Designed miniproteins, single chains, continued (2). Designs and how they scored, part 36

Each design is a single chain, and the fold is of that chain. pLDDT is the mean over its residues in the fold that is shown.

## One batch from the design tools (miniprotein)

Design m5219
Fold by ESMFold2-Fast:
Formats: C-alpha cells, structure tokens, sequence
Structure m5219 (fold): chain A 100 residues (1-100)
C-alpha cells in the first residue's frame, strides 16, 4: 500500500540518521540531517492527510515535534549523540508497530 511505502521510507530515513550519528562527531552535519528529516516528515504528514490517514498524519506531526526538540537539545548541549540514537530507536519502533 502507499501508506506502507511511506512508513518504510520514514523508517529508512531514521535508520540512516542513526547510522550517521553513530559514525560521526560532526554536530553541524547531524543538525543538518535532522533538519532534512523534519522537513521530510512535515511533507509525509501532509501526504497522509491527503490519503485520509489522519492517524498516521498525527503520528508524523508528533514525530516532527520530537525531532525539533532533539535538534534544539543537541544545539544547546543538552543531548548527547548516544541519547539521539536512543530517541531515533524509539521513533523507529513506533513506526514499525504501525506497520503491524
């Protein structure tokens, strides 16, 4: 289904961001990739609303808020890259549960 494909794309994005965070100390690059992920998920939320999937739209809106908080906390030195990885793992698990 189109819903399944969009969810799988979002999971792939999170897995790529997690791999980046695990393999780099470049805080500016991590922030840039977080900003790109936020933008992608804002687009996904709109697409899900267009598809009539309000539940998935709301889920991505909540994920956008969590990513924006993580970005702000990293910029403020309040979140380590290890804590970012854990947050991304939680976001991945939540989307995988939605696929079941």
Amino acid sequence: SETQELLEEAIEGYEQLKELAENTDDKELIILRLEEQIKQEEILAKKFRELGDEESAELFEKHVERLKKAKADIEAGKMSKEELVKELEKLIEELKKRLE
Scores: mean pLDDT 88

Design m5220
Fold by ESMFold2-Fast:
Structure m5220 (fold): chain A 92 residues (1-92)
Amino acid sequence: HMFKEIVPEERVKHLDEAMKRLNEAVRAASARWDAYVAAHPDLPPEQVRADTIRFVAEALRAIGDLLDAFIKGASKEEIDRITEEHIARLLA
């Protein structure tokens, strides 16, 4: 029997920490995008809309992947890997 199945609170705490890191990255990326749009008023509205939709889709995918991995019993290392990969994509 696995230790993580005996102490589920540690898995929940690790997920909470990963979600906090992801939320901080989403807020930082959103602030950067808002500042960029404000600095470039000549950007085509359709391009701004398309890029905003792509950003929202990536953020939602990150949350979905993280929760799916947690439900499937992923290790702390796997949760960290998934979190870091999505943060890298959001901050690109």
Scores: mean pLDDT 77

Design m5221
Fold by ESMFold2-Fast:
Structure m5221 (fold): chain A 87 residues (1-87)
Amino acid sequence: SQIRADIMAVIDDAINTYGSAVTARIIQAATGVNIDLNASVTQLRDIVNQILDSMTTPQQQQDLLARIRAAIAQQDAVHAAAQAAAA
């Protein structure tokens, strides 16, 4: 589905930007699912697909996308604050 593709694209962008460990934290924050911070890229994608497969409504998937985006925005804000403090 389009929403699944959008979620997976956002996850792949997070992995490329922050790495797998920070992306695992983002997924934990968005889902409440406990994720090993040493999980590989493949394991993170598998976990997200399993979560999506457990969702019964399009609204649940839309809510997950919004939570993932919010967790990424929070991570960006933390990074920006650290950069400002170092200046």
Scores: mean pLDDT 81

Design m5222
Fold by ESMFold2-Fast:
Structure m5222 (fold): chain A 95 residues (1-95)
Amino acid sequence: LGGDRIRVVLTGSDGDQAVVVLDAAASGVDAARRLILAMNRLSGDHVVMRVSSASGSFVVSGSRQDVQATLRALAAANPDASALAFLDALGAALS
């Protein structure tokens, strides 16, 4: 698990983008925090999040409020999760 990277591309309502690169073995709580901060720099109230890792990729789309609420809830439910486990749980919750 150590050394793998997760690339998250966030797209705001006007097509502006932020890229967040995470260590797969890093903290899922810190991953949630970094993603929320990146989303807050984007335009509008709708966000598209494309997550890519060595294990695959998925896309999350929704209101900024709903996506951030889901990130916070998952981080609170498993505070000891790695970034990879946290984002896998996010993909499963929204599938």
Scores: mean pLDDT 82

Design m5223
Fold by ESMFold2-Fast:
Structure m5223 (fold): chain A 103 residues (1-103)
Amino acid sequence: EVVANITVTAAAGDVLTVTVSNTGSAALTDVGVALRDAAGTVQALRYADSIAAGGSATFSLTAPASGTYTVSVSANAAAVGETLTMTVTKADGSTQTATATAG
């Protein structure tokens, strides 16, 4: 399994655009993206069955209230060393990026 987390601050109604890029050599499967509030409560969940090697998937998550959130991606990797990059683009156009490697 490969997991990446990014902490973001958002205003109520802000749309966070999350792009997950498969930078590894094999498909990622069971790709889940979750938006959790500061209490750890899941506010949004998005899913993709697969992201091909060198491919990407884009998700939209809406913040229900102003606050600090954790955006998490998890995926099944076919082998240790497979990598992904998650980029979160905020409503103001600013970006945050995290890279994860399957171990």
Scores: mean pLDDT 84

Design m5224
Fold by ESMFold2-Fast:
Structure m5224 (fold): chain A 72 residues (1-72)
Amino acid sequence: ELSAEEKRKLMREKLLKEAERLLASDDPAKREVGELALEALEAEEAGTLEEFQARVEATRRELVEEIERRLE
């Protein structure tokens, strides 16, 4: 079975390839997702992934709250 370190390396390589594929897409929405994925990978390498995830989660919660307010 693969060690945690080996699994992390393989996952990172797969995510990097997928992010590059999305960035090369002719679909603007896919390119935005690719940019976000690349930023997440860079944040993980820099040890700032928690800060990145906190920013993304805060934005997501704001959007959910706005939608919920409008549906009430």
Scores: mean pLDDT 73

Design m5225
Fold by ESMFold2-Fast:
Formats: structure tokens, C-alpha cells, sequence
Structure m5225 (fold): chain A 78 residues (1-78)
């Protein structure tokens, strides 16, 4: 569904953008990943509540956001 796709996209973008911003501010790779992960969790939880999505759909979106944060940090530290 479009709503599930939107949750996944928004969680991924939030994780990536938050991690990238943290790295630009001079935070450690681990702190950047932690902040990106938390931001992705918060975004997915909000969208789950607004649209009545399942816990499984929320967890999938969170996992994508975590991977986006990790990939972003890896790219910036390569």
C-alpha cells in the first residue's frame, strides 16, 4: 500500500538525514547511528499511530531507517 511505502520512505530518509547531520556536527559514528536510529523509530511510531499500521510494518520501517543511518555513516567515513 502507498501508506506503508510512505512510512518506509520517511523512516529511511529520517535515519539518513539525522545521521548525516550528526556527522556534519562532528559527532562520532556511533552517536550518529544512535541518533538516526532514534529518529527513525520516532517517525515510524508516529506514522503507525496516524494510519493504524501494524507492529510488523512499523518494525520493517525502523529496520530500513537503521540501515540507512548505518550506510550513511559508512559512506562518510570511507
Amino acid sequence: SQTVDDMRDQSSRTGEDTARQAMKQGLSPQDAIDLGTQAAQDTAQQLQQQHGLSDQQRQTAINLGVRAAQRTVDELTA
Scores: mean pLDDT 88

Design m5226
Fold by ESMFold2-Fast:
Structure m5226 (fold): chain A 65 residues (1-65)
Amino acid sequence: SVEELLKRLEELVDELSKGTGKQRIAAGFLRKELERFKSLPKEEQETPEVIARLERMVAAAEKLL
């Protein structure tokens, strides 16, 4: 679900924010993207395009750990 993807991204951003300088910088960018996604209307959050983007962001964040 979108909620599970957002929760996972929040967990990854929190972990990155406690890491190296490069990871902390990445966490800042990802946090801004996360805030942007959270500001979207529910109908837009549930679109395949938004879900696919969240999945890509989660994968990218996991790669940075």
Scores: mean pLDDT 81

Design m5227
Fold by ESMFold2-Fast:
Structure m5227 (fold): chain A 81 residues (1-81)
Amino acid sequence: MIFDSEEFQSEVNEALALMASTVSELPEEDRDFIVERARKAKTPEELAAVVLAAQLIPKLKDVKSFEEIYEIALKKVKEKK
């Protein structure tokens, strides 16, 4: 569940704008996955994991599924905590 907070919405909007700029040339299905994950982010760690996953997709999409890439990103974010 997402928070009803202007601060959280601002973070989501900024992340979506950054991802749109980064992934605008990717196929629509790749972009859709990133956008949906950003909308489902309930914590700052999940939002950070979405941003990291967007950067990892071009490197890992031929060896890992989108869900696996997000899981890897989330683990990296949590380990840095």
Scores: mean pLDDT 67

Design m5228
Fold by ESMFold2-Fast:
Structure m5228 (fold): chain A 75 residues (1-75)
Amino acid sequence: MELDLEKEVEGLSEDIALGVLKIHAAVAKRTKDAEALERLIAFLKSIKPTLSPEHQAEIDALIEELEAELQKLRS
């Protein structure tokens, strides 16, 4: 079932929110869950403009990593 990622990070500091999102990324990669990877990539892209430039760079790196994993799973 889809997690409400927006609610999970609501009210958290950017550092803690990013930490939570990185945990979701690690789980999705470990379980090879293509649907979870797609949902997380979409969510990361949606929140990126609201974050500081330093955290935007971390989000970009995470998106690239997750897109690469998703491509491998689809191959």
Scores: mean pLDDT 78

Design m5229
Fold by ESMFold2-Fast:
Order: C-alpha cells, then sequence, then structure tokens
Structure m5229 (fold): chain A 57 residues (1-57)
C-alpha cells in the first residue's frame, strides 16, 4: 500500500521522496498511488524521479 511505498522511499532515498509519496497518495487517485509505489519499488529515491513517473502516465 501507500504506507509501504512511503517507508520504502524513506529507506532508499530519504525524507523528500517519502514526503512526495505521502502527499501524492492523499490526492485520491489510485492510479497515481500505483505509479508511485511502482517507481519506489524500481528504486526511485528522489522527488524528481517520483514526479517523472507520474508524468509518464
Amino acid sequence: GAAAAREAAARAGGAAAATAVHQMEHLGDPSIRAALERAVALGATSEAELRAALDAL
């Protein structure tokens, strides 16, 4: 879930990535959450990488 994605982001890249995941999951679109979870699982560690994953939707 989104909490797991946020925790993975914090472990992999730090607070900025975790904050971006947390903020985006609260926008209410499950496709946005799924894209962020996938990006974190693939090693995204920065807000810029997470934003690029959303732009690729």
Scores: mean pLDDT 65

Design m5230
Fold by ESMFold2-Fast:
Structure m5230 (fold): chain A 70 residues (1-70)
Amino acid sequence: MTAEEIEAAMEERIEDILKNKKLTKEEIEKRLEELVKQGKLTQEQKETVLAGLKTERHLAAAYLLIEGLE
């Protein structure tokens, strides 16, 4: 898979998430905290993701990360 193919696939997934889910920073934070508790994510990685949550698209990208780690 090329970088362009990966970006297109991720963009399609982000659009699907944005269309079908109402995401909040609180819900993303809660799920990231659960992943840290499970040892699938570090506290520093959680803090980096949370610091990046500035738009609905960033929330969707964080949700994709969470799905990939679950």
Scores: mean pLDDT 75

Design m5231
Fold by ESMFold2-Fast:
Structure m5231 (fold): chain A 67 residues (1-67)
Amino acid sequence: GAERAAELAREVFPGRMGEGMAAAILSGNPVQLRAAIKEMEEMLPTLSGEKREKAEEAIELIRELLA
């Protein structure tokens, strides 16, 4: 769930970006969760290989938290 998505965000995105995404995910706030998805989707074209796969997994996990 949320903990795994936050871990993936920290692994994929360096520094404050990954930490900010992780905090948004762990907030449980639907507005923050949607913002995290949008930011990850916008960054997705800059990623390749394992990092892209991890980002896609994180997005899917956050979508499950909104269901």
Scores: mean pLDDT 85

Design m5232
Fold by ESMFold2-Fast:
Structure m5232 (fold): chain A 81 residues (1-81)
Amino acid sequence: SKLEEALKLLSEASEKRRELEEKAEEYAKKGDAEKAVKALREAANYMTEVYQQTSPKSAPMISKELNELTENKSKEILEKK
C-alpha cells in the first residue's frame, strides 16, 4: 500500500518534471532565459521534495546531483542568450 503510493507519487513527479522541463525549453527558444531557469529550478525543487518523502536515505545524494545538473543546464541557457 505505502509502496504503491510512493510509486504513484514518483510517477506523477516524473511527469510534472517533464512538463516543467518542456516549458523551460519553450522559454529558452523564445529567449526568455529567466523564465526557463525558473522552470528548471522549480522542477528540481519538486523532485527533491518527492525523493525526501520516498527515498530519505538516498535523497541527499540524488538532490545534490539533480541540483548540479539543473545549475549546469541553467548556466547553458543563460549563456546562450
Scores: mean pLDDT 79

Design m5233
Fold by ESMFold2-Fast:
Structure m5233 (fold): chain A 80 residues (1-80)
Amino acid sequence: SRFETLLNATDEVIRQAKELIAKHPEETELAARINAQIDRIRAVRDDPEAHKREMQRLLALVSEMSKRLNENIVGVSEVP
């Protein structure tokens, strides 16, 4: 079903997030937040709407970590 597809996709994203954390052990604060968010997703696995919300939060954290790892020395800030 659609929800089973979502659960399988969630497990794959969790796997990728854990792999990203393992490659960057220096990012302890982001790793802690991502692991806490994974625990929240697992806690609400029985509630599809809560699961979607917590999954969106995980994706946002993974995006933040990815952007941080791709930080350019040249800032993306607008010139004043």
Scores: mean pLDDT 71

Design m5234
Fold by ESMFold2-Fast:
Structure m5234 (fold): chain A 64 residues (1-64)
Amino acid sequence: EPPKIVSSPEEVKKSLLAFAETQGEKVNSEEEMLEILRKALLESGYSEEEVNLVVEALEKRLKE
């Protein structure tokens, strides 16, 4: 099933923080978490356009 952003902004932030920690990165802001995710997705073989769409959707969710 394609990933749906059904989580609250708090759950999204928690998931991003947990993901950043698995990458060995320390984060102090939502922007840092999104940059870590973007880098990891690009390194995993996703296209820049796909990564930008995912990051934009998550950024909008976090700002709501």
Scores: mean pLDDT 70

Design m5235
Fold by ESMFold2-Fast:
Structure m5235 (fold): chain A 87 residues (1-87)
Amino acid sequence: VNAEAQKLIEEAEKLIKELEELAKKNPDEVLKRQALNLIKTAKEILKIIRKAVEAGKATEHDVKILQEIIEALKKYIKKLEEELKKQ
């Protein structure tokens, strides 16, 4: 569980960096703000779960939350990429 949670944290951090770069390029202020709010929330949750992993106390619930964050990040990345193609 801890090793799985650590791997998902690393994946989420890569997706956050990708979403941050896409948000910088997006001229839609509303969509940009939504992406930045998701990034902020994701970073806060990752910090909490990382602390649990460091303590050896990560749970299956933490893994599920990380998977949900990763899916949300992927969906937003796809949405911003599609909008950039139209603008």
Scores: mean pLDDT 80

Design m5236
Fold by ESMFold2-Fast:
Structure m5236 (fold): chain A 75 residues (1-75)
Amino acid sequence: SAADVAAFLGEFGRLRQELVRAMLDFRAGRLTREQLEERLEEIRKRVEELIRRYKVPQDVRDAVLEELRALEEDA
């Protein structure tokens, strides 16, 4: 439903912002590499949970996970 799409996008948007914040904190020296790795793993698990909960199509799942990977490589 439209409400489910809006809920998914809202929760994914929050996780994306958490990932961006973690990378900015790492670049600023506020997180160690180990702390960044732990936070990225937590975010990945939460994204996979979100994808399962909303039954996201495979092509959208692949696009979302690829975006997260690209953001991690920029850290």
Scores: mean pLDDT 80

Design m5237
Fold by ESMFold2-Fast:
Structure m5237 (fold): chain A 77 residues (1-77)
Amino acid sequence: MTPLEQALKAVDEGNYELAVIIVGQALRDGYELPLEDLKRLVEKLIEAGKTDQARRLVQLVAPYRPDLAAELEKLLE
């Protein structure tokens, strides 16, 4: 299971904080995170009312991939 698959599973199980932790660890470990999977994760967090967790995830992405963070920020507006 990829880190993004693990994060999406965590969101589906209601463990939103774990999903953010998994993404942060994957970024630190140099995993390539596809934009479409990151969008799905952010959208699921917003739909669950976890907008603060969604913002935290975007902030974690920004230092590694500012291009992806800019696209994800559009979902928070």
Scores: mean pLDDT 84

Design m5238
Fold by ESMFold2-Fast:
Formats: C-alpha cells, structure tokens, sequence
Structure m5238 (fold): chain A 87 residues (1-87)
C-alpha cells in the first residue's frame, strides 16, 4: 500500500511540475489536455500491482523530464502518447 501511494504521489508531483511549466510557456489549453489524459492513467496505477505501478511511474516521470526540453506542443503530444501506450 505505502509503496504504491508513494509512486502515485511522485507521478502526481511530476505532472504538476509539467502542467505549471506548460502554463508558464502560455500553453494553457495543452496543459488541460494533458491533465485530462492523465486521469485514466492515475486510476490504472491505483488498481495495478506495486511493481507495475513503480515501473509505469518511472516511465512516466522519465518521459516528463524529456518532454520539458521540447516545445510545449511536442511535449504535450509526447506525454499523451506515452499515457496511451501504457493504457
């Protein structure tokens, strides 16, 4: 239970940082689209095994870190595509 919650919280923190970054770039609509796309992903993580949740969390956080070096439109597309591949 605790390990799964930590992975979900770490993922949520990274997503919040990403959304804040996108808004700072003037990409508010893309930030909304990414946020909406992430809802099923968080729900899936709460239903997954701790190991699966940690694996998916690591992939997602890594993707966000890579995406923040991109233009906001490409960053949003990369994150959404990663979510869709995991789901």
Amino acid sequence: MMQRMQSVMDTSSSMTDFIDWMISQGATQLAIDVSRSSMPFFQMMLQSSPDETQRNSNIFISTINQAMSMPPDQAAQTVISTINQIL
Scores: mean pLDDT 79

Design m5239
Fold by ESMFold2-Fast:
Structure m5239 (fold): chain A 61 residues (1-61)
Amino acid sequence: SSMKKEEELKETERLLKSLIDFLRFAEPDLSDKEILDMAAGLALAIKVSKEQVEEALKRLS
């Protein structure tokens, strides 16, 4: 449903923000693009859908 998809997108945004913050702390020499690519890859590895990751990244940009 559209409501469930929006909730899942918000949870994906929260996850990506947490991963981005962690990666910036752990790897301060990486570029913004490298941090975003790594955060997206980690989210995909833990069974978050590619569509949800891509939509959440657009909202964070």
Scores: mean pLDDT 79

Design m5240
Fold by ESMFold2-Fast:
Structure m5240 (fold): chain A 120 residues (1-120)
Amino acid sequence: STVLSPEQQEIFDVISKAAAYLGGVIAGILAAEEGREEEIRADIATLSPESQKYLTLGFEEGLKITEEEEREKRLKEIEEKYKEMLKIVESILNKEPLSKEQQEFLEELKKKVEEWEKKL
């Protein structure tokens, strides 16, 4: 009852990879805004190769977003995705079935993760 099923483990794996990528985008935006690219890139390089994969992809994308309005828009989109991921985690921990909307969100998220993996 306290161990995740294989299906739940797959969901958490997808969420973990997406969270790492999105966190990378935030780091890239911050690095570009504050001129901290070398510092943050060096910090990412100290992480395990597994952690670096999705973070680095997100970081490179975030670095490209240099206009304040586009940064604000992207950060808002990331916040909404984190909220949706958190709701799914909460449903699993509460042993509640995922809604149709949550299932559709996960299918889209999994497709995005698979697209990112092809770039690694």
Scores: mean pLDDT 85

Design m5241
Fold by ESMFold2-Fast:
Structure m5241 (fold): chain A 63 residues (1-63)
Amino acid sequence: SLEELKEKTLEEIERRAVRLYLLGRISLAQMEEIGKLMKELEKAETEEEIKKLVREADRILNS
């Protein structure tokens, strides 16, 4: 379901972001931007919106 996809995606992004932050690989500002994206992901109503937000999270976490 869409809700299961959202929950799994949020868990994966949070886990990755926390890990990178604790390793000093991303800044507090990057962590805050991820927090904003996670709030938008909670509001997502389509799989396409989820996919777009995942790509944006990947961009932030890989910079």
Scores: mean pLDDT 86

Design m5242
Fold by ESMFold2-Fast:
Structure m5242 (fold): chain A 71 residues (1-71)
Amino acid sequence: SGKKKQLERDKKIKKNIDSMKNGMDAMIDARVQQISQTSQKEAQQYRQQKLQLKDDLISISEQILEKEKKG
């Protein structure tokens, strides 16, 4: 039975996903700050688009993990 090892792998992947999310947030914030010096509107649009993309990528990663548990 691999259930206990799978649970540990899933936990590590979730921690890695959370770490990547934090890294992406920091990179988005840094780029937003640069754009905001030229255009507040473009900075806000960039942030909104990149945060949505981040959330979509995290959601897809979590869905892949759930499908792997059901196979």
Scores: mean pLDDT 77

Design m5243
Fold by ESMFold2-Fast:
Structure m5243 (fold): chain A 68 residues (1-68)
Amino acid sequence: LASPGLANARSGLGEAKRAAEEGDKEGAEKSVESAQKAFDQYRSTMSEEEAAEAEKYIEEAKKYAEEA
């Protein structure tokens, strides 16, 4: 089971990608914001490796939001 921070980052990427494919820029941006807030909230419970992976998912989600 992934940590809440990592799980939220991964979900944020999936939501941002879906929203971008639907042309929903606002939805994609909101997904990124939610993932970032969850990451900040749960950062202290994450390993350095989990944090790096979550950061990667959030950055990828931001790219989808930008292209939406």
Scores: mean pLDDT 79

Design m5244
Fold by ESMFold2-Fast:
Structure m5244 (fold): chain A 80 residues (1-80)
Amino acid sequence: MTRAEAFSRMMLGDYEGLDPEEVVAAIEALPELSPEEKARITELVRAGRYAEAAALIVRAAGLASGDPEKAEEMARRYLE
């Protein structure tokens, strides 16, 4: 899977078959996240705690629950 696909799937709650290292690469590419936030979110992703990682990104990026279009747009903008 691509970084954009891995990020979008995590943000939309589709955790089946996620490659955690592709998700980590996506997190590192996000300009809205501080280095400290990236480190925390990366730790959660590698621990398989995808829902908690997604929640921290929602806070930083202003994504709303039930806004899959905005999650996809964010992935395209920063990861593709």
Scores: mean pLDDT 70

Design m5245
Fold by ESMFold2-Fast:
Structure m5245 (fold): chain A 77 residues (1-77)
Amino acid sequence: MELSEEELREVTEEARRRAAELARAMLAAGVSAEEVIAGFRAAYEEGAAATDDPQEIEIGEAALRAAVEEAERLAAE
């Protein structure tokens, strides 16, 4: 992936937003916070193992972090 810094920020922000929305939807559907976090971690690990592109890894890390934060936030309610 060869994004400009502006494009990378936009893609990263969108990935974070989408990951948080997906985590929220999964929790609303009855998936546990632990399962949501495990699923996003597994997806990140698979993606990171398949690429050496630092931008793709950065986007994946941001998405994972957003999903974990949202799942933990909702589990604390």
Scores: mean pLDDT 81

Design m5246
Fold by ESMFold2-Fast:
Structure m5246 (fold): chain A 68 residues (1-68)
Amino acid sequence: SETLEKAEKLKEEFLKSTDRREQIIIMASITSLYLNQWLKYKLTGDPKAKEEAEKLAEIGEELARKLE
């Protein structure tokens, strides 16, 4: 999935970053990808969109713990 590949690349950039502002911007980008897949699921019922949204939520939660 192009969406999940993009999210994984964003995760790598987050983990390499030492700049809090940059980390927050990356988190916002991942959140946007999550919302797009969630809305696609709500509009189409596509189970793949739901699965990708759940994986994006897991990535977001993992990165949020790093900001604590």
Scores: mean pLDDT 87

Design m5247
Fold by ESMFold2-Fast:
Structure m5247 (fold): chain A 98 residues (1-98)
Amino acid sequence: SLDEYIEELERLVKEAREALENQDFDKFVEIMERTIELLDELAEKYPEIADELRFVRDQLRTLLEMIRASTDPELQRRLGRAAIDVLEYLIRLLREYK
């Protein structure tokens, strides 16, 4: 159900915040890659919002590529916060959609 996906996204955001606070960027990227897979699954199950989900997915992929390419922990933290903000915005949209 959509509610179960929202709950899973909220759990992933919580895990991502913890990884970011610990400066564990490898774990942060791993959590975000799992999140992207979940967004792809959501887009297949809910075609009416698939375009919005794929747009968010593509934004997250770009941010993750920047995090992986960076050697600056401060920049990685800022990019990580941006990724979390994008996901929290998506969670709000999904809650309003249901």
Scores: mean pLDDT 88

Design m5248
Fold by ESMFold2-Fast:
Structure m5248 (fold): chain A 83 residues (1-83)
Amino acid sequence: DSLKDALEEVERLRRKALEAIENGDLETAIRYAAQALELAGVTDWGLKRQEIQDLVNNGDLEEAKRRIRELAESAVRRVRRLL
């Protein structure tokens, strides 16, 4: 079923985003979180992306990591809610 397949893919993308955070590759983490959100049907996150980019540019890396993690987790929660 397409929703079950979407959940599996979003959970994989969340895992990839978390791995990128642990490796300090925040640009890769943002890309995986974005793909998870898009697959979950979330399109209105551009302002949150800009806030995260501002945190990275200002050197607030720990806050940026928290925000990216929360976005990836929110994508999984959204798809689970649809099941």
Scores: mean pLDDT 82

Design m5249
Fold by ESMFold2-Fast:
Structure m5249 (fold): chain A 58 residues (1-58)
Amino acid sequence: LTKAVDLRALLEDVVAGRRSEEEAARELAKATGMPLASARQLVRRSVAELREERARQA
């Protein structure tokens, strides 16, 4: 990443409902310079993985 973005905090906000996946994808794309479509795929996958990890803890 050219500019540090706290990806974990961004994903946590999405899981908590404080931020939409689309908003998170736009912030990630802006911070990293990746295409928005790629950022959307990454956020969607990472949010799903984070939810799975949390479910396994319970």
Scores: mean pLDDT 75

Design m5250
Fold by ESMFold2-Fast:
Structure m5250 (fold): chain A 89 residues (1-89)
Amino acid sequence: SRPLSDEERRRINAHHNRYTKIAEEVLLEAGVPDDKAIRGAIILGTYLAARASGLPVDDEAVALSIAQATGISAERARELLERARRRAD
């Protein structure tokens, strides 16, 4: 694979920053504590960036990873995943 250009790196970083902020806001609004919201936002933000880039994503696996990282239920994680998707679109 060719190395990423500086422009491609800037686009990836800009998308990641935007989606990570959306993810953190969604988790904090749901009552997730700050330290766990940071961990969850990395997972959820990465998912939103991958989805926006047309990469294959596994919604159920991501929701379970968010539940594990944040301590919320899997059902609540699925709801927040859907909310973050709507907010990102």
Scores: mean pLDDT 79

Design m5251
Fold by ESMFold2-Fast:
Structure m5251 (fold): chain A 75 residues (1-75)
Amino acid sequence: SKAEALKAREEFSKYAAEAFKLAGVDEPVAKPDDSLEKFMETMKKVEQAAKTGTEEVKEATRKAREALAKAMEAE
């Protein structure tokens, strides 16, 4: 449903922002109403930060990845 897609998009933005904050990276995060293209670009940057990040960054990255998958599935 559209409501489920929006909730998943909000979770993605939340976890992506958390991952960047934990990694000490000042990168723009896609907003819940942004295009999936912006979500994909944000996810690429989150994955890049996770490669050299702590376990906390990797965990937030995993949650962002799961939220993105749910957002895509719900649309």
Scores: mean pLDDT 80

Design m5252
Fold by ESMFold2-Fast:
Structure m5252 (fold): chain A 63 residues (1-63)
Amino acid sequence: MLERAREALRRAEEALAAGDAAASVTYAHQAGVLASVANDRELLERAVEVARRALALDPTAQA
């Protein structure tokens, strides 16, 4: 779970850097769910932050 959460977060950050808000929100949501299951608060906080930044770029993006 933790390794998958980190991979999803990495992909969310990459999508955000590329300007792909929809992909970033999707991966950030996936990372958040996995981080919650793993009880990793730091990863959950990072996933939420990435999702917020992606939604700021494109408010119509969906998880």
Scores: mean pLDDT 79

Design m5253
Fold by ESMFold2-Fast:
Structure m5253 (fold): chain A 61 residues (1-61)
Amino acid sequence: AVPPIPEIPEDWEVKAYLVDGKLYIVVTNKETGEKKIYVYPADNPEALAWLEKNNIPVIEQ
């Protein structure tokens, strides 16, 4: 099962990386430095749609 994309609080930074056929969504709290990483298949339509809706670029590594 693909984990649901959480509601991202105002104080969190979001970055997306495409690495070896997997999409990594890295969420970092700007004040505490806490990180949460969500991993999806590279072609997951819900994750890609969520990133596009929030204007978050996908960085290919």
Scores: mean pLDDT 74

Design m5254
Fold by ESMFold2-Fast:
Structure m5254 (fold): chain A 105 residues (1-105)
Amino acid sequence: EIDKLLKEVDELLAELKALDAYGEDPNYLRTIGLELRVIGYLFEAEQAIKKGDLESALAHLKKALEVAKEMVALAKQTHSPFTRDMAIKSLERIKKLLEELKKLV
């Protein structure tokens, strides 16, 4: 299951790195709102890992990935460099925690 999620993250990262990005997003606050939601789920996942609750950790990482996918879609729609770079950063943070969780399973 974790390997499937890691593969999905790598595919999304490849798409974003290949995305043509230009100009500025006048609604960059949408991206900030999505990033805050990702950060919240990542915090919950880290707390679950510290408690040894690996099932809750995985559930929170899945929620973080769904929000990151919304940010990926927004980057593709707007071609905003800010949204693209924020989505990349969010996906890399999700990947790191998934790799840490995989070592514990």
Scores: mean pLDDT 86

